# Ledger of designs, part 106: designed miniproteins, single chains, continued (2)

Each design is a single chain, and the fold is of that chain. pLDDT is the mean over its residues in the fold that is shown.

## One batch from the design tools (miniprotein)

Design m7666
Fold by ESMFold2-Fast:
Structure m7666 (fold): chain A 77 residues (1-77)
Amino acid sequence: APSEEKKKKAEELAKKAQELLDKGDLVGAARLALKGLQLDPSNKLAQEVLQKVDEAIQASKDPEVQRAVAEVVAEAA
């Protein structure tokens, strides 16, 4: 299980990811949410942010945005 320190850091990253998502920065939101999940895979907010990013990409059908987010996801794997 993640330490309390890792859980706190994951929550901070997830909150920043949500702020970026609210501003329309899908790439930044995905990057911070993925970092949060690396620290705490059970962080619900980070999971929700990634789901919303995926939904926004599917709705936009913008190949440049899709490519940029795919690169961020690949870097996190």
Scores: mean pLDDT 80

Design m7667
Fold by ESMFold2-Fast:
Structure m7667 (fold): chain A 78 residues (1-78)
Amino acid sequence: SSQQQAQQLVQQFDQLSQQFNDAIDRGNVDEAERLVDQMQDILDELEQIGQDDPALRHQAMILGGRLVSLTAKLVVMK
């Protein structure tokens, strides 16, 4: 189901977000940039799945906000 697919994508996003924080803590900017790109791919997939589902679109918007915050953290480290 679309809900089950979205749940898996959210779990993947959370896992990548944890890896991003670990990369930042280690000072590995290149790894953090790679993880941001992967999180963006997950958001793009969530938006595609959520085209006709307002709840899934809202979920994608929330994750998009989280990614913006992580990207801002990365920019400050450069």
Scores: mean pLDDT 86

Design m7668
Fold by ESMFold2-Fast:
Order: sequence, then C-alpha cells, then structure tokens
Structure m7668 (fold): chain A 97 residues (1-97)
Amino acid sequence: NEQKLLLFLKELYLKLKNKNYTIDKSAFLAIASIVNNYPNLLEPGSVTQLSEYLSSLANGNTITESDIQALIEDLEVKPLSPDLKSKIEALYEELSS
C-alpha cells in the first residue's frame, strides 16, 4: 500500500526532525526489501536512493531532512499498479505483526 509506505517515510522524517528516532530499523529494512523486489514502485534511481538512505540510517549515518522530503515527494507522484499495491499491502501487514 503506497499510503502506508508514504506514512512510514513521513513518520521517519518527523522522528528525525525531533531527534527522538529510536524505533524499528526492521520496519525500514522491510521497506527497502519491498522497494528492491518491486522496482516499478520507484524509478531505478529512487530505488537506489531509498536503499542507500535506509542502509545509512541502519549504520547510524545522518541523512538531511531535505533528502527525506524529496524522497517523500517522489513517492507521492509515482502510481502503483493494483497488483503491486496488493503485494505491498500484504508485506506491510506481515511487517506490522
């Protein structure tokens, strides 16, 4: 579900901004896994950027708020096919358990 992925990224942006980010590297790694398995979700450059961002976050590196905002905006304009949406929704529900 693209809305759930977008909400995850917006939640990350807010936590990064407020400097209280201590949660769910597993959730962000699952997003990276979804993106890597579904290249149609983003253009190849955006897929690489998201994967690099999530890996950097997992390794404790700092990513700027402007980088996160640009990624969120890119995701908002990318349509998902119905089949891809269903598959992402199933994976997100699995992550949420």
Scores: mean pLDDT 51

Design m7669
Fold by ESMFold2-Fast:
Structure m7669 (fold): chain A 74 residues (1-74)
Amino acid sequence: MELVKLSEEEIKKVDEILNEAVALLKAGASLEDVQAAATAKLDELFAENPHISEEEKEQLKASLLAMLTSLYNG
């Protein structure tokens, strides 16, 4: 899995979003609700970090959603 060009601080923010999403799944939230919440948090991160390209934004969203789907089904 190739890493997007992110700073250490940005990587920590993405990890926080993933950890919150995993906690929601464990609490019994639906995959759809968790994906919506995680996407909203990523959009906030992207708004604060305009140097992240559209391609990188799509890659991050796709990777996060794939990880959540894998955790939900595995």
Scores: mean pLDDT 76

Design m7670
Fold by ESMFold2-Fast:
Structure m7670 (fold): chain A 64 residues (1-64)
Amino acid sequence: TEKALEEYEEAKKAFEEALKKDLSKAPYYATKAAQAALAVGKEIGEEVNKELKEKIEAAKAAAE
């Protein structure tokens, strides 16, 4: 569980960087962060997956 939390924190950090620097990589890091969150807990993983998808769509809209 501790390792899963650490992996999730790193994956989420990479996702936030991708949103700002290279939007094309954001879905890849979102998938990694969602998988790491699922390892922490199913409910947390489902919520994170939804949140990350919404952030990608918002970033795409803002970039246009």
Scores: mean pLDDT 76

Design m7671
Fold by ESMFold2-Fast:
Structure m7671 (fold): chain A 73 residues (1-73)
Amino acid sequence: EEEALTITVPSSLSVEEAVAYAEAQLKARGITLDAAEREALEKAVASLRPGERARFRVRHDGRTYAVELVREA
């Protein structure tokens, strides 16, 4: 079963801070990223402009999570 997660990233954060914030939000939910998933997150955050959104999938412990990143305008 696919679980949907939305992470709203404050527009005041740098790309590095936004990546750390999103990773911390996922970790708080028990989701640990592998190297490829972390790279995908870094690229998604780096390409997000204020008001934009990006989706990616994370697999952890046999579950699939649909993660939506939303950058505040």
Scores: mean pLDDT 78

Design m7672
Fold by ESMFold2-Fast:
Structure m7672 (fold): chain A 110 residues (1-110)
Amino acid sequence: MSAENKEKIEKAMEYINAGELEKALELIKELIRNGSEEDMLAILRVAQRLVVQAELLENEEALKEGEKLLDEAAARARALGHPELDQLLADLKKKLEEIKNIKKNNIRNV
């Protein structure tokens, strides 16, 4: 990963943690546009983190936009034809589902 893309990923994570989801969305959008093949998995993880945070914050607009970016990054990763990407994408989707289930059961915020 380039130093520039790494810096943008770290900054996007800071915005996600601060609840500044619109700023995080802009950075993730740039990362998808400018990211290399090697960067796509890291970008997918950041987009997944944003979707999780948007769901936690009940921010429906950020959730919708974050899911679009996640789908775009996933489609781009698939187009690159990496044999391990399908497994990694499945693992990421499973993790998101587990987080949704924890939220639904009110275990994490009790």
Scores: mean pLDDT 74

Design m7673
Fold by ESMFold2-Fast:
Structure m7673 (fold): chain A 69 residues (1-69)
Amino acid sequence: MAVERAELAAVAQAARDVDPEGATKILQSIADGDVEKARKIADEVLKKMSPEQQKRITAAAERARALAA
């Protein structure tokens, strides 16, 4: 759970320059304790992005996961 929250927060931070509204919604859902809702929003944000943007976000999430693990 803690690792997944860190990953979702990293995705939101990395997505801020592409989809600031989606990034804010992910962070708000995490703050509300609704990790499942945050994941659904993150999936929708990722689907709208280019392969390069997805790769950048994945790298950020991997770093956050490694630090939280």
Scores: mean pLDDT 76

Design m7674
Fold by ESMFold2-Fast:
Structure m7674 (fold): chain A 81 residues (1-81)
Amino acid sequence: MTEEEIEAQMERVSRLLERVTGIKVEKEVLRKAMEGDEEARKELEEVVEKAKKIVAESDPEEVRRKIEEVRAELRREGLPV
């Protein structure tokens, strides 16, 4: 995976998480977790568990709409989706 691909994945994950669940995750935390940092991975696991609960309690169609909105936004900004 290239540095550009990693950056694109972090941007996608960060924006999707924020728009779907309202939880903000710093890109630095995502980067450290991808590099194998144990503390960052634990923080990300906690965020993922909270996100899963929010998604499970949400309307699946609403979640899909939010995901599509984020993807459309990324495309408008010229970022890879």
Scores: mean pLDDT 76

Design m7675
Fold by ESMFold2-Fast:
Structure m7675 (fold): chain A 59 residues (1-59)
Amino acid sequence: MEEEARSRIEELRKLAKDGKITVEELKQQLDAFVASLPDPEVAERARAEGEKLIEEYEK
């Protein structure tokens, strides 16, 4: 996975933990980020990590 993609997901994770964004905003940010990735394999890995993060905060 690209380091840039990993850093972005970690940034979103911290924002969610700090209560700076809602779960809905987290979903929107992750979808937009994944859609912006040029490498489909990197995008697939980023989506999988993003889904784990969303599940962590949906409950």
Scores: mean pLDDT 75

Design m7676
Fold by ESMFold2-Fast:
Structure m7676 (fold): chain A 65 residues (1-65)
Amino acid sequence: MKVKKIKVDPGFVSLEDIALIIAGVHVAEAVSRGLPAPKVTVTKLDENTARVEIEGGEVVILEKI
């Protein structure tokens, strides 16, 4: 799988909330293109790192700055 690493400053929101937003955007884009909604898995790795796995696509690693 191709892995994307993204560094974010979440400000007043949690890193988990940002991961869920990214998951939702990917689902919405697939549905808007007439594709079935992909399975998305969000995993908290530690307090500053979360992983978003998109079925059939990419893995996104979020790191808090």
Scores: mean pLDDT 74

Design m7677
Fold by ESMFold2-Fast:
Structure m7677 (fold): chain A 82 residues (1-82)
Amino acid sequence: EIEKLEKAIEHVEKAIEALKKGDKESAIEHLRKAAEVEPDPKLKKRLEQAIELVEKGDIESALRTAEAVKKELREQLEKLKA
């Protein structure tokens, strides 16, 4: 569980970095990898929504969505490690 959550966080962080650099292809790849390892269907759907926003060129909304998902994932990880 913890390992999958850490992988999801890592991929979301790399996607956020790629979005900030304007690297849409890398951002989409990392968002897909995060969605693949994410067991929560709600968070998985939000990651898929972020991919669609990147594909549409709505980088600001994609970045906000990815940052929100990262925050929720980090909160879950902190609770598991506490």
Scores: mean pLDDT 82

Design m7678
Fold by ESMFold2-Fast:
Structure m7678 (fold): chain A 74 residues (1-74)
Amino acid sequence: SVDDLRDQALSVVQGVAEQTKDPEIQSLLDSLQSASSKSDFISVLRKVSDILRSKGMNMEADLIDSIISQLESS
């Protein structure tokens, strides 16, 4: 479901935030938790994917991109 995809995305981003201690990733996690619409949530996830990819975290970025595609199809 959409809620399951949101929970999965939040879990991934939270894990990365805890591992990296990166303030930018923490700010994006806060933005995801505060997102009131599906479109806002997807927009923040796209920013997460870009930042993860820039850090060489390609597996996590690919997972976020997969979640985005599933959310857009729902």
Scores: mean pLDDT 86

Design m7679
Fold by ESMFold2-Fast:
Structure m7679 (fold): chain A 69 residues (1-69)
Amino acid sequence: MREAVVELEVDGSTPPEEVRQRILEALEQARAAGADRVEVVLRLVGPQPSPERMEAYRRGLLEAVRRFE
């Protein structure tokens, strides 16, 4: 059993659509490499984003995960 962990660092200035795209790419790369299970971890680094930006990140993550499977 192969597991992959995708840890994405966000500093609050990254556009939500870019975060979503990076998550999708990382999930596809892990699956292509033969990972049986993929865990996505979103980490905040530096200054905290606004509440609305955090909500956008959460929505983008959910959409990316649903599209992956």
Scores: mean pLDDT 73

Design m7680
Fold by ESMFold2-Fast:
Structure m7680 (fold): chain A 86 residues (1-86)
Amino acid sequence: SPHIERALAILDELKKSASAEQQKIIDEIEAILRRWGQEPPSEEEIRRLEELLTEFAEQAPAEQWADVKKLVEEIRLVLEEHLAAL
């Protein structure tokens, strides 16, 4: 999915300014997105991803907000692609 590839690229950019704690959150989000490239999203993975994005956003300085917004949009499009295939 081009949206998974774009989301992963945004995560790589966020890593450049990420704290050690944020880096752990990014690594877990990347693992979920890479799995969604092979298999459809599970309800548990979607809930976990929402928790991770919320935790990241609570730690994010203003300089990261534009990239966080783009990341959320690309993830939304990944979920819409899987829903449309049903």
Scores: mean pLDDT 84

Design m7681
Fold by ESMFold2-Fast:
Structure m7681 (fold): chain A 65 residues (1-65)
Amino acid sequence: EIVIELEFKGKTITATVTGDEIKIEIPKSLSPEQQKEARELATKAAKEARDRLEQLLKALAELLA
């Protein structure tokens, strides 16, 4: 399970990835337009999280080698 927390307009958006399932929790205080943008942003970030983590782990391995 991968949990990603993003800040959007001063609010925290949480995206949880469990296998093929992506669950996005958006603050009710955001406007409908901001909620849509936040959902799209969180979904994209969740899908890219594994690639980014892989690159960071590779960089860390090079630093520690």
Scores: mean pLDDT 75

Design m7682
Fold by ESMFold2-Fast:
Structure m7682 (fold): chain A 72 residues (1-72)
Amino acid sequence: MTERDREIGRILLEYLKAVKDNDFEKADELAKRLGLTPAQRKLLEKQIEYFKKLFNMTDDDIIRYFERLVER
């Protein structure tokens, strides 16, 4: 993983935590830092929900998955 990939991963992880906490202001700021358009943000949210359903994962499971990816 490059240093840029780790930084993006860390911002994405904080975004997922903000969404879980219903911190919409922080989530909006982090989405802008990731360079996501409103359409891309909605697609990301749908993909996360789909992944959660497909693998029977909770929000905490998704967060732990990305934490492990960032540590690599």
Scores: mean pLDDT 74

Design m7683
Fold by ESMFold2-Fast:
Structure m7683 (fold): chain A 71 residues (1-71)
Amino acid sequence: SESEKKLQQYVEQGRLTPEMAQMFKDAGLSVKEIEEAAKAIDAVREGGTNPPQEAVQTLNKIGSKILERLE
């Protein structure tokens, strides 16, 4: 699927771990949600102790969706 291809691409790029990719797949994240999550993870990683609030908010939103879909 398109989502699976995108997850594999981001794992190959070192942007996502295989464990994160599996969780995103199990939660049924769309291609758009996967792209937004990867971008936000990149921004938080780059920000260190002062991550961009927009990226933190995106990760919280995606995390809530994952928890809701897996519970």
Scores: mean pLDDT 82

Design m7684
Fold by ESMFold2-Fast:
Structure m7684 (fold): chain A 86 residues (1-86)
Amino acid sequence: SDKFEQLKKFVDAKIAAAAGRLRDAARLSPALMDAMYKQQRDIIKMEANKEAKKLGLSKKDVDEIRKYIDAKMDALAAAIRAEAAA
């Protein structure tokens, strides 16, 4: 739905903002990167849940966005770890 695409764009913006913090942590240590990843993932999920409720989206849409966040955050973390190792 158009509202679900709007929620994905909201999440994409939050993940993009978190990317810099993850890169900074990755340059310092793997442990700090892992801690930052968990913190940012949980914050983004909480903000996405609030935005989904504001948009009137169903529990099914909330579950879908949570999976989307996990997949996109995992891919971002893998890319940043590869960048830090290069």
Scores: mean pLDDT 87

Design m7685
Fold by ESMFold2-Fast:
Structure m7685 (fold): chain A 97 residues (1-97)
Amino acid sequence: SLARALEHARLAAEYLRRAQASDLEKGLEYALLAIGHLNGALLFAPPEVQPLLERALDLAGTAVGYLREGDLEKAKEYLREAARLAEEAARALEALL
């Protein structure tokens, strides 16, 4: 369902933005929730949007790695770029509706 892909992509973007604005503990919690929603979006996304979601997922995973190491500043850089790509994927999905 295209609508389900869009809902998941929007939630992923929101959680990535929340993670970016949070401390280490809450940042990790929100980043993991975002990863769940990025995987959800990928299950329903058409092939043309999948590369944006896959890149957002890779960057979010890298951010989780930095959060686990306590590098909040480096994590926020990756969370910001992951959020941007998730937002771009959501816009692409919305344009297909």
Scores: mean pLDDT 93

Design m7686
Fold by ESMFold2-Fast:
Structure m7686 (fold): chain A 73 residues (1-73)
Amino acid sequence: SQVDQLAQQSIELIQQAKQYEQQGDYGKASDLYRQAADLNRQFATLLGVPQDAIDAGVADLLKKADDYRKKAE
């Protein structure tokens, strides 16, 4: 299903982000966490999750993206 595909892609992006964190590539880690948040928004929308709950649900991924972007500077 599309939901399963998006969820799997999100998991893979988070794993890639963690690998780049370990390498000290915070710029790539930031980009990948942001992409994972976007995929989470997509499959949550397909599941009929309300927008406020989606925003709350991706907040941690977006915080990691923002924090690592600052480290990349």
Scores: mean pLDDT 85

Design m7687
Fold by ESMFold2-Fast:
Structure m7687 (fold): chain A 108 residues (1-108)
Amino acid sequence: SEKAELRAEIEAWHARALATLAGLPDAPAEARAHLELARENFLLALENEGEKGKELLLKAAEHLLKAHELALPALLKQAGVSEEEAEEYKKRFKEKAKEILEEVKESL
């Protein structure tokens, strides 16, 4: 079924995201917590329709973007980016994350 395929894709995505975080020893524990909340809300969205489903998808997107924001400094450090440049990338990510969330709201 379509729901079973989407569930499998969510679980596969989550496993890949956790593997990425496991390779980042400086990533805060809060990044993993937000990935778990994103997974939970994506899975709940599959079981809910209409406005509740849309609300859960938005929450999943918010948690996913927050996990990325929290992991970004560790990712940039591993890539050899300076702390000053990392702060600029984090600022740009926050601006882009806001745009993505507005696009998600408009598409729902």
Scores: mean pLDDT 84

Design m7688
Fold by ESMFold2-Fast:
Structure m7688 (fold): chain A 96 residues (1-96)
Amino acid sequence: MLAQIEEEARKKAEELAEKARKAGFPEEKVKELYVLSYVQAVARALYEAGLLDAEMVRRLVEELRERLEELGLLDEERLEELERVEEEALRYLEEQ
């Protein structure tokens, strides 16, 4: 199941990246959109399947951080955004 979710997420991220590239976005922004779309698609699919929990949220945020670092897109602003997203997602799960 997870491997299928990851494959579908990659496909969606690739489609968005191609759309952004065709719209004239810079390559750095295209790469950023790819990573964000991939993580969001995985998180959504896991949530809908009832598999998303606090540990999975933390793992997805860490994966996003690592991918942004590999692309040279990890900066102070992005780190703050990732922390905020993790806190918001964990709060949402506590309420459900």
Scores: mean pLDDT 70

Design m7689
Fold by ESMFold2-Fast:
Structure m7689 (fold): chain A 61 residues (1-61)
Amino acid sequence: GGEKDREAAEKAAKEGDGAGAAVAAWHAYQLGDIEGARYGAEMAKKAGGSKGAIEVAEKAA
């Protein structure tokens, strides 16, 4: 959770790595950072990583 996962999601999204952004979002969710998980899932969707992003968004909703 926290800043590290958000930075990882932002970096992955800038590189067009939606799967990497989704992984960062999922890690935030597992640590109880629900807001970080939602943020990472949105970054993953913008980068085109739909499958992992959808899964995290559903669990964090």
Scores: mean pLDDT 73

Design m7690
Fold by ESMFold2-Fast:
Structure m7690 (fold): chain A 61 residues (1-61)
Amino acid sequence: MDTPEQFKEFLVALMKHEAKTNSPEELLKSKESLIKWAKENYPEVYEETEKEIDEIVQEML
């Protein structure tokens, strides 16, 4: 993962995979951890990453 865009794509793909395999409760924990890490490491894509992850979690609930 060499760019913020590639990292965002990876996190979104990971979250979609977790949404299919985990319970809603575990998905919410994963969301919190991933968003925190994105904010700390890739602030320029944080808002877009948070929005896409929120949409995935909302669709699963």
Scores: mean pLDDT 72

Design m7691
Fold by ESMFold2-Fast:
Structure m7691 (fold): chain A 64 residues (1-64)
Amino acid sequence: DLEEKKKRVENALVRLYIEGKISAEQAEKSYKILEETGFDREKALPLLEKVVSKEVAEEILNSL
């Protein structure tokens, strides 16, 4: 379900932001990448790695 994927990603980004692992700008850009790629892990990963660290990108995608 796309709506459940959106909620899981939003929750993961909020958690990462509160933990100080990403900025608000990185959270916004990461969410936009996921929307543009249809929440597809393989398409999103290389684009997310341009905005956040590989470790953080994997953590975001593991929320899907």
Scores: mean pLDDT 85

Design m7692
Fold by ESMFold2-Fast:
Structure m7692 (fold): chain A 74 residues (1-74)
Amino acid sequence: SVLTPEQRAGVVALIEEFYAELKARMAAAGLDASGVVLEDGVLTLTAPLSPEAQAILEEAMTELVARVTALLAA
């Protein structure tokens, strides 16, 4: 079914939070996050990630999926 405006806004907020957390975690690890771009809710990689950056992305993606699932189940 189509998301309500409130659910859509919640998902957008979670994606924006995920992107901010991802960049913060990469920066804290001394990794370049400039190749990771979020446009219109779509995450784009403009360059290959290092194994360390890939691990951070995978962890953050797992958290995002859990948060989105919880939001939509509420």
Scores: mean pLDDT 78

Design m7693
Fold by ESMFold2-Fast:
Structure m7693 (fold): chain A 110 residues (1-110)
Amino acid sequence: SAAVEKKIEELEKRLAELEKQLAADPTFYFKSSLPADRVAQAIAEGILSPEAFSYSEGEDGKSLVLRGDPESKKLLAEIVKLTAELAEIHKETTALAQTYLLTKKLLEEA
């Protein structure tokens, strides 16, 4: 638990630093119909460049608009990646908590 808490704190601190740098660009604009994890996956797969100014609408109506300096676009890509990593840690923590509660309930009903 202590190691997980430290990892969460490190990710949150890094995220805050990147968000502060991104906030310094008044030309930055980002809008997406995709969840953050899907945007991170698309960047990782090379489907979406962090330097892209737009994402084409697919047959399923998915869209993404990205504007600003090239450095701001790179910062967004890092923020999305770290946000996805933090979400995965929270998901794993929730699954462990649910398993603990189920085990406790079964022991109380035996």
Scores: mean pLDDT 64

Design m7694
Fold by ESMFold2-Fast:
Structure m7694 (fold): chain A 61 residues (1-61)
Amino acid sequence: SERERQLAFYKAMAAWAVREARSEEEYEKAMESLIAYMRSQGMSDAEIEEIRAFAEAVRAA
């Protein structure tokens, strides 16, 4: 579905932020920007939290 492709895209962006951030501050700023963009695109709080949880799982791996 369109929503599934959109979520997959945001998960890829979150993983990119984890890989490319050189500091905790860069990671926080990248995630803040991504979350703001997701909200602007009409994503629910639950969908945003799924992306946040995914990013934290990537960081923990």
Scores: mean pLDDT 85

Design m7695
Fold by ESMFold2-Fast:
Structure m7695 (fold): chain A 72 residues (1-72)
Amino acid sequence: ELLPELTEEERKEVIAEVKRVRDHYRQTGDLDAARAEAARIREKYGTSLTPEQLLLDADVAEFLEEIKKKLE
């Protein structure tokens, strides 16, 4: 489902934030830090944020899904 609550600018910000978390995790291997940052991003942009809203960067959407799966 399409959710119109994020503007193009906001989607770019989310993608940039997630890329920073991904890069930091790949450098440090700190899953707890990645989890905390992912939760912060979700809280900031709302729980209705979907992979579809991150289609500007599918790699970012895949990373978020992988982190969630590893924590559950």
Scores: mean pLDDT 62

Design m7696
Fold by ESMFold2-Fast:
Structure m7696 (fold): chain A 98 residues (1-98)
Amino acid sequence: MTRADLEAAVARKREQLREFIETGPALAAEYAAEYPENAERMLALTEALRLLFEGGPEERIEEAARAAGLNDAEIEALKAVVEGDVDRVLAIAEEAER
């Protein structure tokens, strides 16, 4: 995989995450009747993403991400993608391969 391929993949994922901030609350409302726990996690993920894109406080980002059910590695991967830090995304992927 080339660096350019990875940069394109990260940019695409970042745009998908940004779109999820807009659609997340509506999707959570749809799931609330059938899967209330999934709805709560979806709202928490939407909040974590919103805070990440706004450059909000680290403590609030981690709180919302953990409420969404993300572990430490998933939180770091999410931060790297939202920040467009391709080198950090690559480092996380290499660590996961071990």
Scores: mean pLDDT 79

Design m7697
Fold by ESMFold2-Fast:
Structure m7697 (fold): chain A 60 residues (1-60)
Amino acid sequence: GLEEAYRLGVEAGTKAGKGEISAQEAIDLLEEAHRKYGPEGARVAGFAGAQMAAINGGLA
């Protein structure tokens, strides 16, 4: 559900922000979230992922 989508977003964003995966790989995971959890799940995952990527990539 939405909690699972949030966890996926946090993991993907954290890894992308740290340079462990590409931004494109993170986007692919958001598309998977849309398929599994619907549009609302994709929104939750995308928002969480963007925040985690900013935090981990923007803070040296």
Scores: mean pLDDT 76

Design m7698
Fold by ESMFold2-Fast:
Structure m7698 (fold): chain A 78 residues (1-78)
Amino acid sequence: MVFYGVDMKEEAKRMAEQEKELIKQFRDEAKKLKDDKDLTRTLLEAVELREKGKTGMNTALLEEEALKKIEEEKKKKS
């Protein structure tokens, strides 16, 4: 087995752990957004995609952008 492959797997584990923390944050945000069922569901679906390992760089960025947009919308409406 190549050391490069092993190193990538270890990095993937660390990234996965960080992603799990982000997933928890997404779920917490979804609970706060329960008044906006569509947005809450969108965040939960994104979380499920990550958990299923269907995460790409684009998917992760979309999740972060979605959270930022939701926060901005709250601030503007508030």
Scores: mean pLDDT 61

Design m7699
Fold by ESMFold2-Fast:
Structure m7699 (fold): chain A 92 residues (1-92)
Amino acid sequence: MERARRAVERLARALAEGLSKKHGAEVTVRVSLEDGVLRIEETVTKDGETVTFSEERPAEEVEREIRRAAEELGISVEELVERAEELYAKLA
């Protein structure tokens, strides 16, 4: 689902920016949605060394997890994502 892809992309980007600032590493994140599967690819470059991590998750499962978390906290999905972005940016 596009909403799940967008949420994951926003959160991954916020975390990457925080880590990049704190550790002086170059971090890039790509999130794609193909055939209902979310593919998250994170590349970290530091001191001339590059490491790439990739993870695949069913978009429906991610969408369900986000919805449940928002319901348990009594907030909207958009507010959950906004709060998580702020938290991840500060984890730098």
Scores: mean pLDDT 74

Design m7700
Fold by ESMFold2-Fast:
Structure m7700 (fold): chain A 87 residues (1-87)
Amino acid sequence: VAPNVTLSPNVTIGKGALIEEGAVITGPNLVIGDSVYIGKGAKVTAGPGARIGDSAFIGENAVVHLEPGAVIPKGALIPDGAEVTVP
């Protein structure tokens, strides 16, 4: 985990995940899969039961909102600066 990362205490992070400097990850019971990349300054806000699949890529300064129970599939690519809501 890089410096200045903000992480909710209820977030589970998988093996080999890389979370870059300034990333902010919040949400109840968010599960982050193995080998997930979260870029510098990215913001992830999750509703209850949301999951990020293995090997997903979330780019620098991306803003991702996960609705309750939302799933980012394995290997998904969210590019730098993207604004995404996952239902």
Scores: mean pLDDT 77

Design m7701
Fold by ESMFold2-Fast:
Structure m7701 (fold): chain A 99 residues (1-99)
Amino acid sequence: PVQDILDAARPLASDDTIQRIQNGLRFLQSLTQRHGNDPQITGQLSGNISGSIIDLVADDSGPDAAREVGRRLGITGRSVDEIRQNISQQSRQQALQRL
């Protein structure tokens, strides 16, 4: 749920970052409701959203905060490190714009 993600990130990220996450998640929640509960689509979308949120928190508050948010979203520290290893500064900016 959108609120659980916001609650996980809120103590570890700035208000501006939380607002970006909230706006992006609200938009994506609307898309998910319109397209229905396809497990394949929902699983892929969930992974992409979690990765983007972790990247936003890492950019705002650093890697330790990003790992903590990842744990609260059900992603281990190892998975967080794998996601970040493949994200360049340019990819971060794209993720921020998509959220």
Scores: mean pLDDT 62

